# Designs tried in a protein design run: designed miniproteins, single chains, continued (3). Part 103

Each design is a single chain, and the fold is of that chain. pLDDT is the mean over its residues in the fold that is shown.

## One batch from the design tools (miniprotein)

Design m11813
Fold by ESMFold2-Fast:
Structure m11813 (fold): chain A 106 residues (1-106)
Amino acid sequence: AEELAERGLELAREALELAKKAETAEEAKEAGELAALAGSLAARAAELARTEEEAELALEAGRLALEAGLLAVKKAETVEALTAGIAGALAGIGAEFLAELQLKRL
């Protein structure tokens, strides 16, 4: 769980940096796809979390993935880039909800 949360957080940070720097629809699409992967890893980490620290890492990764996905959507000029950004945002918010639920159980 910790390794998945840490990897999710790393990818979420990378996705947000890519989204901030994106000048083309292709770059926005890449940021959205990376945000979706980060959010997915964070969601799995949240479900598997055995400690409050693991759940908090998954929560942070989810929040950053959501932010990256939403920024990718704002920069999207193609349907493919828009779809990737939406997927990233949805994965991020899902990870946040799962992490918050797990924190209440721990």
Scores: mean pLDDT 86

Design m11814
Fold by ESMFold2-Fast:
Structure m11814 (fold): chain A 77 residues (1-77)
Amino acid sequence: SEEVEREVRRLLREAGLSEEQVEIGVKATREAVERHGLDPEAVTSAVMERLAQAGLSVKQVIIGGRAVRRAVERAAR
């Protein structure tokens, strides 16, 4: 959903990620939603893995994953 992507982008930016890393997270979220639908656990796990591969700290990965999970759960309601 376009709304989910927009919300995730804003939340990841608020978490302190650079614009480039925000784009990585948004793209990962879109791909995960296309594969798994609005499944918060599956989408969050996939995005956290991408953020970790991009070299983010464990704390940043957790904060980012929490933001993505909240956005997906809200959209699924």
Scores: mean pLDDT 81

Design m11815
Fold by ESMFold2-Fast:
Structure m11815 (fold): chain A 86 residues (1-86)
Amino acid sequence: SQAAVDAMAAQVERDIADIEAQLPSLSPADQRRAQQLIDQARAYLAKARASKDLHEAMRYVIMADSDVGIARLLLWVSRQEQQKQA
């Protein structure tokens, strides 16, 4: 449904904001990689919003969510490496 697409897209946008807030705690290289994933997720959300087909829109939202998941994993890995150095 359109409501499901809208709800998932809104959650992805919140996840993007949460990740962006954490970027300053990372190395410049990890910040660039996370930013690339966030930029790609935003591009997928734009494609979802432009889609006239609900199935296509849902696929793009899932792709955006996947990129956000990878960015979150990168944040977690970066924090684990920082803990090993402490």
Scores: mean pLDDT 87

Design m11816
Fold by ESMFold2-Fast:
Structure m11816 (fold): chain A 94 residues (1-94)
Amino acid sequence: MKVGVVVAVVRAADREAALAAEAALRAAAEATPGVLSVRSAIQPVPGGEEVIVVATFESLEAAEAAAERMRAAAEAVPGVTEVEVAVGEVEEGD
């Protein structure tokens, strides 16, 4: 089975923005058909908070769709200063 992975890293100006970004990223990932798992963390960084969301999907196509939704969702949150979204695939023998 090909497994898609999305890693989203978001910088937020404060804790309110960080909590809103985490909720938005998780909701976008969970709304994507083929979602297998969603994990998130918020950590303090110099000048604000950092939100990390890691989601896994049944396919690369599902992961790519989720990545687009997650990016848009995070960018819509007031107080989000930086959004980085990476997509990967795990395939045995490739």
Scores: mean pLDDT 83

Design m11817
Fold by ESMFold2-Fast:
Structure m11817 (fold): chain A 87 residues (1-87)
Amino acid sequence: MGLGLFREGRYEEAIEVLRRLAEEAKAIGDLLGAGEVLDKLGDVYEALGDLEKAAEAYREAARLYEKAGDLEKAAEALKKAEEIEAK
């Protein structure tokens, strides 16, 4: 795919923004929003091929979804983490 070396900075910027948004959401008690941001962070790490960090982000998203009471989103995020850890 045509993402090349020139896109590395964009992924690094996306990771930093998403990490900050997740921390801000947690700080205000928006557990669902924090989970959604971490799920997106997992997607970014997966696109980079950083499967360990992708799995970690998805697992944290699953935990936050469970605390928010969204068991369906929690199960989906956990499944993404398990699929990555199996590869």
Scores: mean pLDDT 79

Design m11818
Fold by ESMFold2-Fast:
Structure m11818 (fold): chain A 57 residues (1-57)
Amino acid sequence: SEKAKKLQEISDNLVIAAVNDDYKKFEEYLKKLEEILGKEKVSEYKEIIEKRIKEQK
């Protein structure tokens, strides 16, 4: 689905931005994620992304 493709693109860009310490891009993509998922689902998804980032660093 179009929504799933956008979510995957945002997720990938969030991980890339975090690994490169690009905080401006990270905040930009987090905002886009919130617009698509809403605040409730963003909190859960954000925790998953943060865990993945910590495991890579």
Scores: mean pLDDT 77

Design m11819
Fold by ESMFold2-Fast:
Structure m11819 (fold): chain A 66 residues (1-66)
Amino acid sequence: EKDKLIKQGFELWLQGAEAFYRGDLAKAIELYQKAAELFRKAGLDQTAEVLEKLKKTVEELLKQKA
């Protein structure tokens, strides 16, 4: 339940980081967004905020490239 949401959130966060290092910024944004949603559902607002900030950073990088 809540524990499962947290575990899945961390898994998506790590997958997002891997996508970022591969240069797949669009996939990283998608995965960070999904991770943040799971942490919000789990009631971990602070963790969701960290992921939202991380997503914003990747979005800014993508915008600067384009």
Scores: mean pLDDT 83

Design m11820
Fold by ESMFold2-Fast:
Structure m11820 (fold): chain A 55 residues (1-55)
Amino acid sequence: MTLEEIAKKLGLTEEELAKRLGVSVDEVRDIMEGKRPVPLELAEKLIELYKEALK
């Protein structure tokens, strides 16, 4: 599941998603656009967010 799909399912804006992941809005945008890979620390946070989105 992509960051865009997670944000949509949880009703989060790019800014809110960035705050929850502890990264900048620019980093979230770059990842959503495929301009950079997901860092390991962010991948762990994304797994938790993905689990929340499944509930």
Scores: mean pLDDT 75

Design m11821
Fold by ESMFold2-Fast:
Structure m11821 (fold): chain A 68 residues (1-68)
Amino acid sequence: MDEVKEYIEEAKRYLRETVPDPERLQAYLDALDQILTAVENGLLSPEEAKQQVDRIVELARRQVAEAA
């Protein structure tokens, strides 16, 4: 649980530094919060949650690169 929380907080920090659009940033942050909630409710394993977090970060990186 705590490991997933730390992983999500690191991802949030990265997204805040990387994503210039506040609406897109908020959508990614909300998605990360939903992943944490799913782990807390037993719907996702910690490993599955980290994989989904990585996917969100990758999508954000690609969208920022596309917008440039």
Scores: mean pLDDT 81

Design m11822
Fold by ESMFold2-Fast:
Structure m11822 (fold): chain A 92 residues (1-92)
Amino acid sequence: KVAELLRELAEALRALADAAAAGDGEAAAAQTREVARLLNELAAAQGSEKRLPEEEIEAAARAVAELVKDPAAAAELAELARRLAERAEALA
C-alpha cells in the first residue's frame, strides 16, 4: 500500500538525516539509495512508468557522501531530510 511505502520513506529519510548529522558519508550514501528505491516503488504503486535510473541513483549517493564532509552542508541536508520525513509520515 502507498501508506506503507510512505512510512518506509519517512524512516529512510530520518536515517539519512542522522547519517548526515554524524558526517557518515557511507551511511548517507546507503540511505540515499534506499530513498531512491522507495520513490521508484511509490511511482510504480501509483501507475507511473517513470523510474530513477541506477546511474542517477549512484550519482546522487556519491554526491551526498561528498556533501556530508562539509559540516554546514551536512546540517542543511539533515534539516531538509527531517522535514521531508515529517511530510511523508503525514501523507501516510
Scores: mean pLDDT 87

Design m11823
Fold by ESMFold2-Fast:
Order: C-alpha cells, then structure tokens, then sequence
Structure m11823 (fold): chain A 65 residues (1-65)
C-alpha cells in the first residue's frame, strides 16, 4: 500500500539511504498521485541527494494537489 511504502521510505531516509527513499516515495506516488505527504517527502530525499532542481519540480506538483 502507499502507506507501507511511505513508512519504508521514512526508514530509508532515517538510515541515509536517500536513493532507496526516492524509489519508495516514487512508488507510493504511483499508487496515490495526490498524496501530498509522499510528494513532500520525495522532495526532502531529493534535496539530501543534492538534486535541488528535481526537488523543486516535486514541490510544485505538491502545490497543484
């Protein structure tokens, strides 16, 4: 479920597994595209990877929900 993927993503983020966190949040968004929490958490993980432009695009999508 999207909730389980969010939980796994949060664990990956806490463990500094940022690439894994991105993947898990992207999977959560694929199941629930309007999940604002998943979108904001994806942006956080992308920022941790230094992917500032991608993070900005994701935040913009969150604002459209």
Amino acid sequence: SAEELLEEGQRALAEKKYEEAVRLYEEAIALDPDNVLALFNLAVALEKLGKHEEAAEVRKKAAEV
Scores: mean pLDDT 83

Design m11824
Fold by ESMFold2-Fast:
Structure m11824 (fold): chain A 70 residues (1-70)
Amino acid sequence: MKVAEGLLEASYRLFEEGRYEEALAVAKIALAQFKELGDEEGVKRALEALGRIYKAQGRDEEAAKYFAQA
């Protein structure tokens, strides 16, 4: 286990590098894995990460949707 956590960590590193599209892709994979595991805390963290990345891209409508689900 921990693959989903590792993906979320990788998404954070990509975000810090300004690689937002790659950060989104990795965070979405982490979200799917946390959902399959039933890890509610992991799901919330992945949703918050997606919201932050969309917000950084100026995609405020998408960001709001993910924050509302977290």
Scores: mean pLDDT 83

Design m11825
Fold by ESMFold2-Fast:
Structure m11825 (fold): chain A 79 residues (1-79)
Amino acid sequence: KLEEAIKLAEEAALYAGKGDGEKAIELAQRALELAKELGLDETVKLLEQAIRYVEEGDYQKAGELASKAALLLRKYQEE
């Protein structure tokens, strides 16, 4: 679950960087649903903001936020 959310958030950032907004939103939404299931409110907010920036055409900020979400998820995986 957590590992899948990390992969999806990282892929969302990569596709945002490529200018593929449709794929970036799809991947970020999937990561968002997993973050909600896990109760990770900070990650949920970052992914919601990333999706909003894709909708606004700011793919650079969207990618940065999705990358921050992935980093935060990785910290939860650390002991």
Scores: mean pLDDT 83

Design m11826
Fold by ESMFold2-Fast:
Structure m11826 (fold): chain A 69 residues (1-69)
Amino acid sequence: MASFAEAAKVARERLDPVTAARFMSILGEAYRRGEDPKKMVEELYKQGVISEEEYKKFLEILEEVEKLG
């Protein structure tokens, strides 16, 4: 399982501050609920809460962090 700290670090380095804050909020909520962060970003995109651009960026970060351990 990718750590919240590692995902948050990557988000801060690769995303603008507003998008990074949104991503970290989504991650925190997913981990609090015991849900897969990928599933949560997909559901939020389908609900129109996040943009297609945000969805793609969030998935990219989650895939990279998942590979790290």
Scores: mean pLDDT 77

Design m11827
Fold by ESMFold2-Fast:
Structure m11827 (fold): chain A 102 residues (1-102)
Amino acid sequence: SREEERRRLQAEAERTIEEAKRLIEEAEELLKKAKTEEAKEAAEKAIELAKRALELAERALALAQDPEADLEEARRTLLEAEAALGLAAIHLAVAKIINDKA
């Protein structure tokens, strides 16, 4: 049903928001400890992408909470948030590897 899909989208968006916030915190801590310019740039890119994921996930949550909103738009927005979060995680992993080898 639409209500079941709406509740699922809300739960997924809330989870993505929490994951994005945690990734931002971790990337900001790594940025403070960055030993090289390359590690700093990778951490900054992770922060940028995670903040984008947070914005998209918050938008997806707002759409899922609006009974008049298109649930397809909510799902697409959440998918974009998840993609941005995934890319942020890759850049954070790269930043850690570069920093550990410095």
Scores: mean pLDDT 90

Design m11828
Fold by ESMFold2-Fast:
Structure m11828 (fold): chain A 62 residues (1-62)
Amino acid sequence: GRILAEAESLARDGRLSLEQLKEVAEKFGLDPAEVILELQKRGLNPTDISPQQLADVLNSLL
């Protein structure tokens, strides 16, 4: 999907930092604070996530 492709394009060694997470969230019209909260609810670390983990969360909020 488009979100996964965008997340993968920003990833370094298959991982996204908090700054990259915020950039992807904002690009798709989502509040980074809401995305961070949802990742934390799922037991994920917002400062070190995979592109697939971010895509799954963003798709659940859209």
Scores: mean pLDDT 85

Design m11829
Fold by ESMFold2-Fast:
Structure m11829 (fold): chain A 90 residues (1-90)
Amino acid sequence: KVFVLLNRIMARLIEIGKAYNIPREALEAIASVALEIALLMQLDPETSVEDLVALFAERVAEIGKKYNIPEAVLNEIVAAFREVLEAAEA
């Protein structure tokens, strides 16, 4: 479960990173947050997708401010993460 989820998230992050030329350090930070949230989902399966996505969005927004990533790109990253989590719940 986690392996498939992480592979999907990482593939989407790499594609977005290439499309928008996101710095490697920023992508690494976002990937780390995605891993933390994926582990939280396993440890507490009762946590809603909405709450997990909200936590991810908050932390990604902080990374975006540090690396000057446009809000539209951050929204695309958050949307990709939501899509992967929703697919895992289906």
Scores: mean pLDDT 80

Design m11830
Fold by ESMFold2-Fast:
Structure m11830 (fold): chain A 82 residues (1-82)
Amino acid sequence: SSVQQQRQRVDDVIQEMRRLVDQLRTLRPNDSSIQRMVNSVNDVIDDVRRTQVTDPSRIPEQLQTLEMFVRNTRSVIDSINS
């Protein structure tokens, strides 16, 4: 169903964000800008999980925000590995 598909999409994006955050933290463990980015990502994940309970109609909009954070985090990792 569409509800199950949306839930799976949220779980997939969150899992990808956690993977990227772990990679970034490993690459730059003492970089304060990276630590702030990690904290921001965790806050966004917490907000999405709260929204799933309190106002699930906003989840599609928040998924776009999560996907943007994934793209931005990949760009940072790519710049470090360049």
Scores: mean pLDDT 80

Design m11831
Fold by ESMFold2-Fast:
Structure m11831 (fold): chain A 55 residues (1-55)
Amino acid sequence: MEEARKLAEEAGRALREGRREEAIELGKQSVKVGEEQGDTGGVIAGRMVIQEAEK
């Protein structure tokens, strides 16, 4: 749970700094870790960052 949330936080930071590709990769990591750990919040947060970075 904490690991997925940390990855989502890093993804959000990368997105705010304009590092879109890095934000997408960190968001994908957040989704993967969240799915492996059963952290639905981490999965959702990671997916949201990916969607924002793809706009």
Scores: mean pLDDT 79

Design m11832
Fold by ESMFold2-Fast:
Structure m11832 (fold): chain A 78 residues (1-78)
Amino acid sequence: KLTDEEIKKVEEKAKEVAKYLKTEEEYEALRIGVAEALNAKSPEEAAKVMDEFISKLKSEEAKKKAEELKKLIVELLS
């Protein structure tokens, strides 16, 4: 279980990713993907959820920031 401080760090990083999103669908994918990753049963499951989310992104800037978010979530769940 993540602490409130760790959740806040994830939310701040997700906001950085959101700045590079272009569509409502990408924003919904970010929201759903982060929620699923944070509720994953293992760091490996969280990484797979984040990889699926990243594959849906349109811009390279968004993908780069989403990879940083994935790294943060995986590290916090490890």
Scores: mean pLDDT 84

Design m11833
Fold by ESMFold2-Fast:
Structure m11833 (fold): chain A 58 residues (1-58)
Amino acid sequence: VDELIAKLEALLADPNAPEEEIEEVMDKLLELYREGKISFDTFLELQQKYLEWLKSRS
């Protein structure tokens, strides 16, 4: 779980990161949330960071 969160944060910090890879990591994090392996607050924070990143892309 922590490795997957770290991977997402690294991808969001990389301006050359492919959106497809970020989406794959987000999908895996959503499954972990549904399995109760991450809290709603943690998942919501990660989803918010992802949406902010999407809105910042030109």
Scores: mean pLDDT 78

Design m11834
Fold by ESMFold2-Fast:
Order: structure tokens, then C-alpha cells, then sequence
Structure m11834 (fold): chain A 79 residues (1-79)
């Protein structure tokens, strides 16, 4: 359980760093892995919504409007 959270946080931070650097493809991959690990670890809906929004932002910057919309909608459902 603790190992999953640590790995999830590492991917989330790497995703944020890649997003800030304009490497949107790398950001999306790290955020996708973070989502998977946070879901397995039972992270709060509030925090999962934040990670989903980060992933949506990465897809939006990549021009993948369909995936961006899908993840924004999933984030909204977790409220």
C-alpha cells in the first residue's frame, strides 16, 4: 500500500515537471500511471479528480480534445 502511494506520487511529480517543461506526451504517460496507482491505493476522490484534471490538461495541450474532455468529465463526476 505505501509503496503504491510512493510510486504514484513519483509519477505525479514527474508528470507535473514534464507539463511545466512543455513535454506533454511524457506528462500524459506519467499522469496515466499515477491515476492507475492512486486508484489501486484507494486515494481520495478529491485527489483523484486533481490527477484526472492534470491528465486532461496534458491531452488538451497535445491536441487530443476527445481524451481531454473524457478525463475532465471523469474528474467532475468525483465531486
Amino acid sequence: MEELLKEAVEHYEKGRQALAAGDYETAARHFEKAVELFEKAGASPEFLAEVYRMLATAYERLGDKQKAKEWYEKAAELR
Scores: mean pLDDT 84

Design m11835
Fold by ESMFold2-Fast:
Structure m11835 (fold): chain A 57 residues (1-57)
Amino acid sequence: DIEKIKKEIEELEKKIKELREKLEKTTDPEEKFELEEEIGLLEIELGVLKRELEKLE
C-alpha cells in the first residue's frame, strides 16, 4: 500500500530529525553513542522503505 509506506517514511524522517536535535543537545558520551546508533538504524530502515516505494510505481 503506497500511502501506508509514504506515511511510514514521513514518520521515520520526523523521528530521525527529533533524535538528531536531541543528539545536538546531549553532553553524555554514552547517551550520544546510543542516539547515533539509533539514528543509523532508522536511516537504514528509511532506505529500505524508499526502495520498496520505488518498486510500487
Scores: mean pLDDT 84

Design m11836
Fold by ESMFold2-Fast:
Parts: structure tokens; C-alpha cells; sequence
Structure m11836 (fold): chain A 63 residues (1-63)
């Protein structure tokens, strides 16, 4: 789920974005690949843009 991706991202998102500013698309790929294979495939094809936006919003909320 999107919540699962947020939980995975939260502890490292700040350092990752600090190293690669604006690279939410690349980070979304990394976190999607941490999901179980069936969920990863579905998320990559249908939810990637939503995941990118969620990571961006999460990063903003941590600031």
C-alpha cells in the first residue's frame, strides 16, 4: 500500500533528497522495488505518479 511505502521512506527520505534534490521519481522506484513482487509490479505501472507525489508531500511535512 502507499502507507507501506511511506513507512519505508520516512527514516531515509531526508538524507536521500539532500543527496539528490528533486529525485522523487528515482526514490519512488527504489521504494517500489522493496515491496513484494506482485505489489511492486502493480505500483510501478499504475501508482508511480501517486507515489512520487506522496514522497514529495512526506518530505515537505518533515521539514
Amino acid sequence: SLEEIEELAKPVLESEIKANPGQYDLLAEVYINMLPSKQAEEARETKKSEIVKKLEALYKSLQ
Scores: mean pLDDT 74

Design m11837
Fold by ESMFold2-Fast:
Structure m11837 (fold): chain A 63 residues (1-63)
Amino acid sequence: VEKTALEEYNIGRDLFNLGKYDEAIVAYSEALKLKPDFAEAHNNLAKAYEALGDAAAAEKVRD
């Protein structure tokens, strides 16, 4: 099944909500390959990068 930019964006949102920020970055990037002017994907990709940095720091503290 061929995925649309919106489907990839929705997958990214679901992954972001599950705390899977690295996988969300991949899904948002795929959405942007399909639709480069997708403003919501650009915004959420930036948020995922920020959240990934904070999550990595938290993991180091708990480990």
Scores: mean pLDDT 74

Design m11838
Fold by ESMFold2-Fast:
Structure m11838 (fold): chain A 72 residues (1-72)
Amino acid sequence: SKAREYLEKGKELFKEGKYEEAIKKYGLAIALSDDVEIQVEALEGIAEVYKKLGDEELAQQALDLAELLKEK
């Protein structure tokens, strides 16, 4: 699916240190998918980006949202 492609591209960009671009691709994966597994993985990816950028509050918010989605 296109959402899975964006999720994988986000992971690739994160490994390359392109954090802002990684967040954009993770956001597109979430926007284009109703699949909880894809949404959770993308949110966990966004959390890792925010940790690398030093924004622990935004990282925790992304993880909290991922946890809420897992409860569905």
Scores: mean pLDDT 87

Design m11839
Fold by ESMFold2-Fast:
Structure m11839 (fold): chain A 56 residues (1-56)
Amino acid sequence: GSGLSLEELIGRILRLIGEILDLEREYEKKPSQEIKKRIEELEKERKRLMEELRSL
């Protein structure tokens, strides 16, 4: 299949978690609809990658 390797999946998930945490920190300081939408988008992507990781 054309899926990511286990190492690549873990790396991508960790990167997404970092990006989400940074955006959540920014949102706490300056709440904005754009930041909220971006967090929601990244959380959806993280969930998808976690499901892919579970299928390995």
Scores: mean pLDDT 82

Design m11840
Fold by ESMFold2-Fast:
Structure m11840 (fold): chain A 56 residues (1-56)
Amino acid sequence: TLEEHGKAGLAIKNKNYKEFLKIMGEDPSEENVKKFQERIAAMTAGGRAGAAALAA
């Protein structure tokens, strides 16, 4: 629903990735939270090109 979509966005903004994963119907595991943090950090550091640099 639209409310669930809004809650998911707020969860990401507040760095509550566990809640985001629950809303999306995913496993709210520590491993998934860590993967989200690493992905966001990579994208933020170098924009779109940052991910390619990390793959080297």
Scores: mean pLDDT 65

Design m11841
Fold by ESMFold2-Fast:
Formats: structure tokens, sequence, C-alpha cells
Structure m11841 (fold): chain A 71 residues (1-71)
């Protein structure tokens, strides 16, 4: 139980960090709160997976989430 929770937390933070890096690189003019919301959403999705997400998967999710949050 604790071990699985730690693995999920690790996947969350890994996804969050990668998403935030992509947002900073590709969306430099974005509102900081929107950037954090998008990164947190990608991290949450990553935590629900049984494996780490690839960089390409994270890039796709970032793009989708930024478009959602702009509406």
Amino acid sequence: MREEALERAERFFEGFKKALDIIEKNYPDIDPLTALRAAASVGAYAAEQDRPLSDEEIEKLVKEKIEELKK
C-alpha cells in the first residue's frame, strides 16, 4: 500500500516536472497559474498509469491541457 502510493507520487512528480519544462520551453508567455494547472493535470494522469509516460506522451498531454485551459 505505502509502496504503491510512493510509486504513484514519483510518477506524478516526474510527469509534473517534464510537463512544466515543456510548458516553459514552448509556452513562455503563458500565465504561471495556467502553467501549474496544466503541469499538475499531466502529473495526475501520469500517477494513474501503470508505467512512466514517454516524453512524447507528456508533450501531447501538455498541448491538449493548455488548449483546454485557454477556453
Scores: mean pLDDT 79

Design m11842
Fold by ESMFold2-Fast:
Structure m11842 (fold): chain A 90 residues (1-90)
Amino acid sequence: ASELVDEATRLAAEAQRAYDAGNYKEAMELYVKAGELFERAGQHELAAHFYENAADFAKKAGMPDEEVEKLRKRASEHRERYLAAQAAAA
């Protein structure tokens, strides 16, 4: 795996520990960082997944709706890029 994917996987594991401890804001921040690394690695499906989970964690952390929707929009944009790439390959 690339160094970006390995680091993203490490951050995801750290985020899961933060989530299990009830530290939803920290879990969100770590999932955003992991999503950014997957984005840089060109893994748009994984980037979308991490941004969607980050939005859920932001909501659980009581963050403003605008911050939650920003993360959902970011996830949607990467999902659209993944689907467009799949359509172009067909």
Scores: mean pLDDT 85

Design m11843
Fold by ESMFold2-Fast:
Structure m11843 (fold): chain A 74 residues (1-74)
Amino acid sequence: SVDDVRALADAGDVEALIAALKDPDPRVRGMAAVELGLLGDPRAIEPLKEVVATDPDPRVRAQARSALARMGEE
């Protein structure tokens, strides 16, 4: 759930947040992208670029682009 994603972000669990980028719920994927951008861990860069390239939801793609921009990646 979206609340589970927030708990993972509070814990700094980057690997679990990266896994959440593949969740069937676009709200979960979008929140995971935002939280990864806020954490700024470079392990998220390539997974976020994959979301920008492949995610069917344009809002999730926009959230991943914003996360990459926050990390200095465009």
Scores: mean pLDDT 87

Design m11844
Fold by ESMFold2-Fast:
Structure m11844 (fold): chain A 60 residues (1-60)
Amino acid sequence: SLEVVVDAPNLTAAIGAALRAIGLDPRAKATLEGTKVRVTFPDTEAGRAAAADLTRLFGS
């Protein structure tokens, strides 16, 4: 699996990042840790593309 960690400025932004991750790959698993979001994507072509896109959007 591929893991991306997003450091959000607040809880609303953290929730937004989690929702964006699910939107990029519905098989993604997002865990909220305060204002941090740990996202696990499947190790597939789609999952790798989603992880790269999330990283570009949120700068993990």
Scores: mean pLDDT 79

Design m11845
Fold by ESMFold2-Fast:
Structure m11845 (fold): chain A 55 residues (1-55)
Amino acid sequence: MDLIRKVAMHDSGMSEEQLDEIVNAETEEELRKIAEEAGISLESVKSVKRALLES
């Protein structure tokens, strides 16, 4: 978890709190809002969530 989380923060520029929001988001609408706030694509946010949940 910790290593994957740090890599996700570095690659996306997102804060720890933003990563927690991604993990807790249940809908595509919530992920889209996070993507817009972080300045990255929805697909990137989905990829980050998958990595955080699978590792």
Scores: mean pLDDT 72

Design m11846
Fold by ESMFold2-Fast:
Parts: structure tokens; sequence; C-alpha cells
Structure m11846 (fold): chain A 94 residues (1-94)
């Protein structure tokens, strides 16, 4: 269910079908408990990546900011560093 939709989001992202990737990531997010901060952070990060590939830089930043806040709550230094690097790439396009 949630994991299945997440995997479908990854599959469509790899295939370049960004609209379906977004659809399935959002379905995964809806089925992911609010308490699962790690999975929610991963989904937000991946939504940011998809919006970046579409050239929707404002949406990409919004999802990356959401992921950053969750990784900060988790004290996940690697997740924080990855998201900050992704946000830097977005800022280069603005």
Amino acid sequence: KAEEYYKLGLKYYEEGDYEKAIEYYKKALKLTPNSDLKKRAEIYKNLGKVYFEQGKYEEALRYYIGALKLYELLEDKEGIEEVLKNMEEVEKKL
C-alpha cells in the first residue's frame, strides 16, 4: 500500500514520467502515518526532485524545505546535507 505507491513513484521517476511519479508519491504520503517522520522526509525529498526535473523550482524548494524540517527533527545529518545540496542546485536555476 504506502510502500507499493512509493515504489511506483520511484519507477515512474526513473522512466521520466514525472506526473505519475508525483501522483504515486502523493498517494504514498497520504497513506504514511504522521509519526513516520523518516518515510515522510524521504517522500518530500523525492517530490522535490521530481518538481526540480519538471523545472518547477518553487514547488521543488517547498518540498525540500518540508523534508529538511523532518530530517532536522530526526537529527539525520546525512538527510539534512543531501537536502541542502539539492536546494543549492535549485537556487542555481533561479
Scores: mean pLDDT 89

Design m11847
Fold by ESMFold2-Fast:
Structure m11847 (fold): chain A 96 residues (1-96)
Amino acid sequence: TEKVREELLAGLEEAAKILLENADENGNVTKEAVDAVIKKGEELEKSNPIKAAAIKAAALLAAEQQGVELSDEQKKLAEEGKEKFFEALAAIQKAA
């Protein structure tokens, strides 16, 4: 639905903002930035699980692209977010 699409986009925008605000002086993704994004996703999980999923998915992708090591717990949370994010995308595509 349109609401799901809006919440996914809002989640990605929020994650990007946190990553940029916590980037190093050269604009690289930091461990602190990834930790902050995962924390934000967890805080939103109860109130907005779709937005939380997008935020966590973004954290996983950023960590993978920049070689930031995640704890086992963080990796599990981020992978769950990624799975839910793609499920939401598939639901939007099927509804269109």
Scores: mean pLDDT 80

Design m11849
Fold by ESMFold2-Fast:
Structure m11849 (fold): chain A 85 residues (1-85)
Amino acid sequence: SANEARRAQLEAFVARVRQIRDEMRAELTKHADDEEKRKQIKDETVARMVALAEEFGLTDEITRQSVESYVDRLTDEILAELKKK
């Protein structure tokens, strides 16, 4: 029961992360040529993911630094994909 509850919580967390990622991708696509707006989107995504980790009690496993590194990599990947068009 406790193990099943933990699994359900982690699956819910992953679903919320996917939603934030998809919203970030959509916003970066709209503002691909706006450096200042891209920085704002990145900063807002970091704040949202840190808040999500806090909501799910994962702050020991997911630090602000790890979130910033993840969002940086994701931003670079999205921008690289957009440049291929």
Scores: mean pLDDT 83

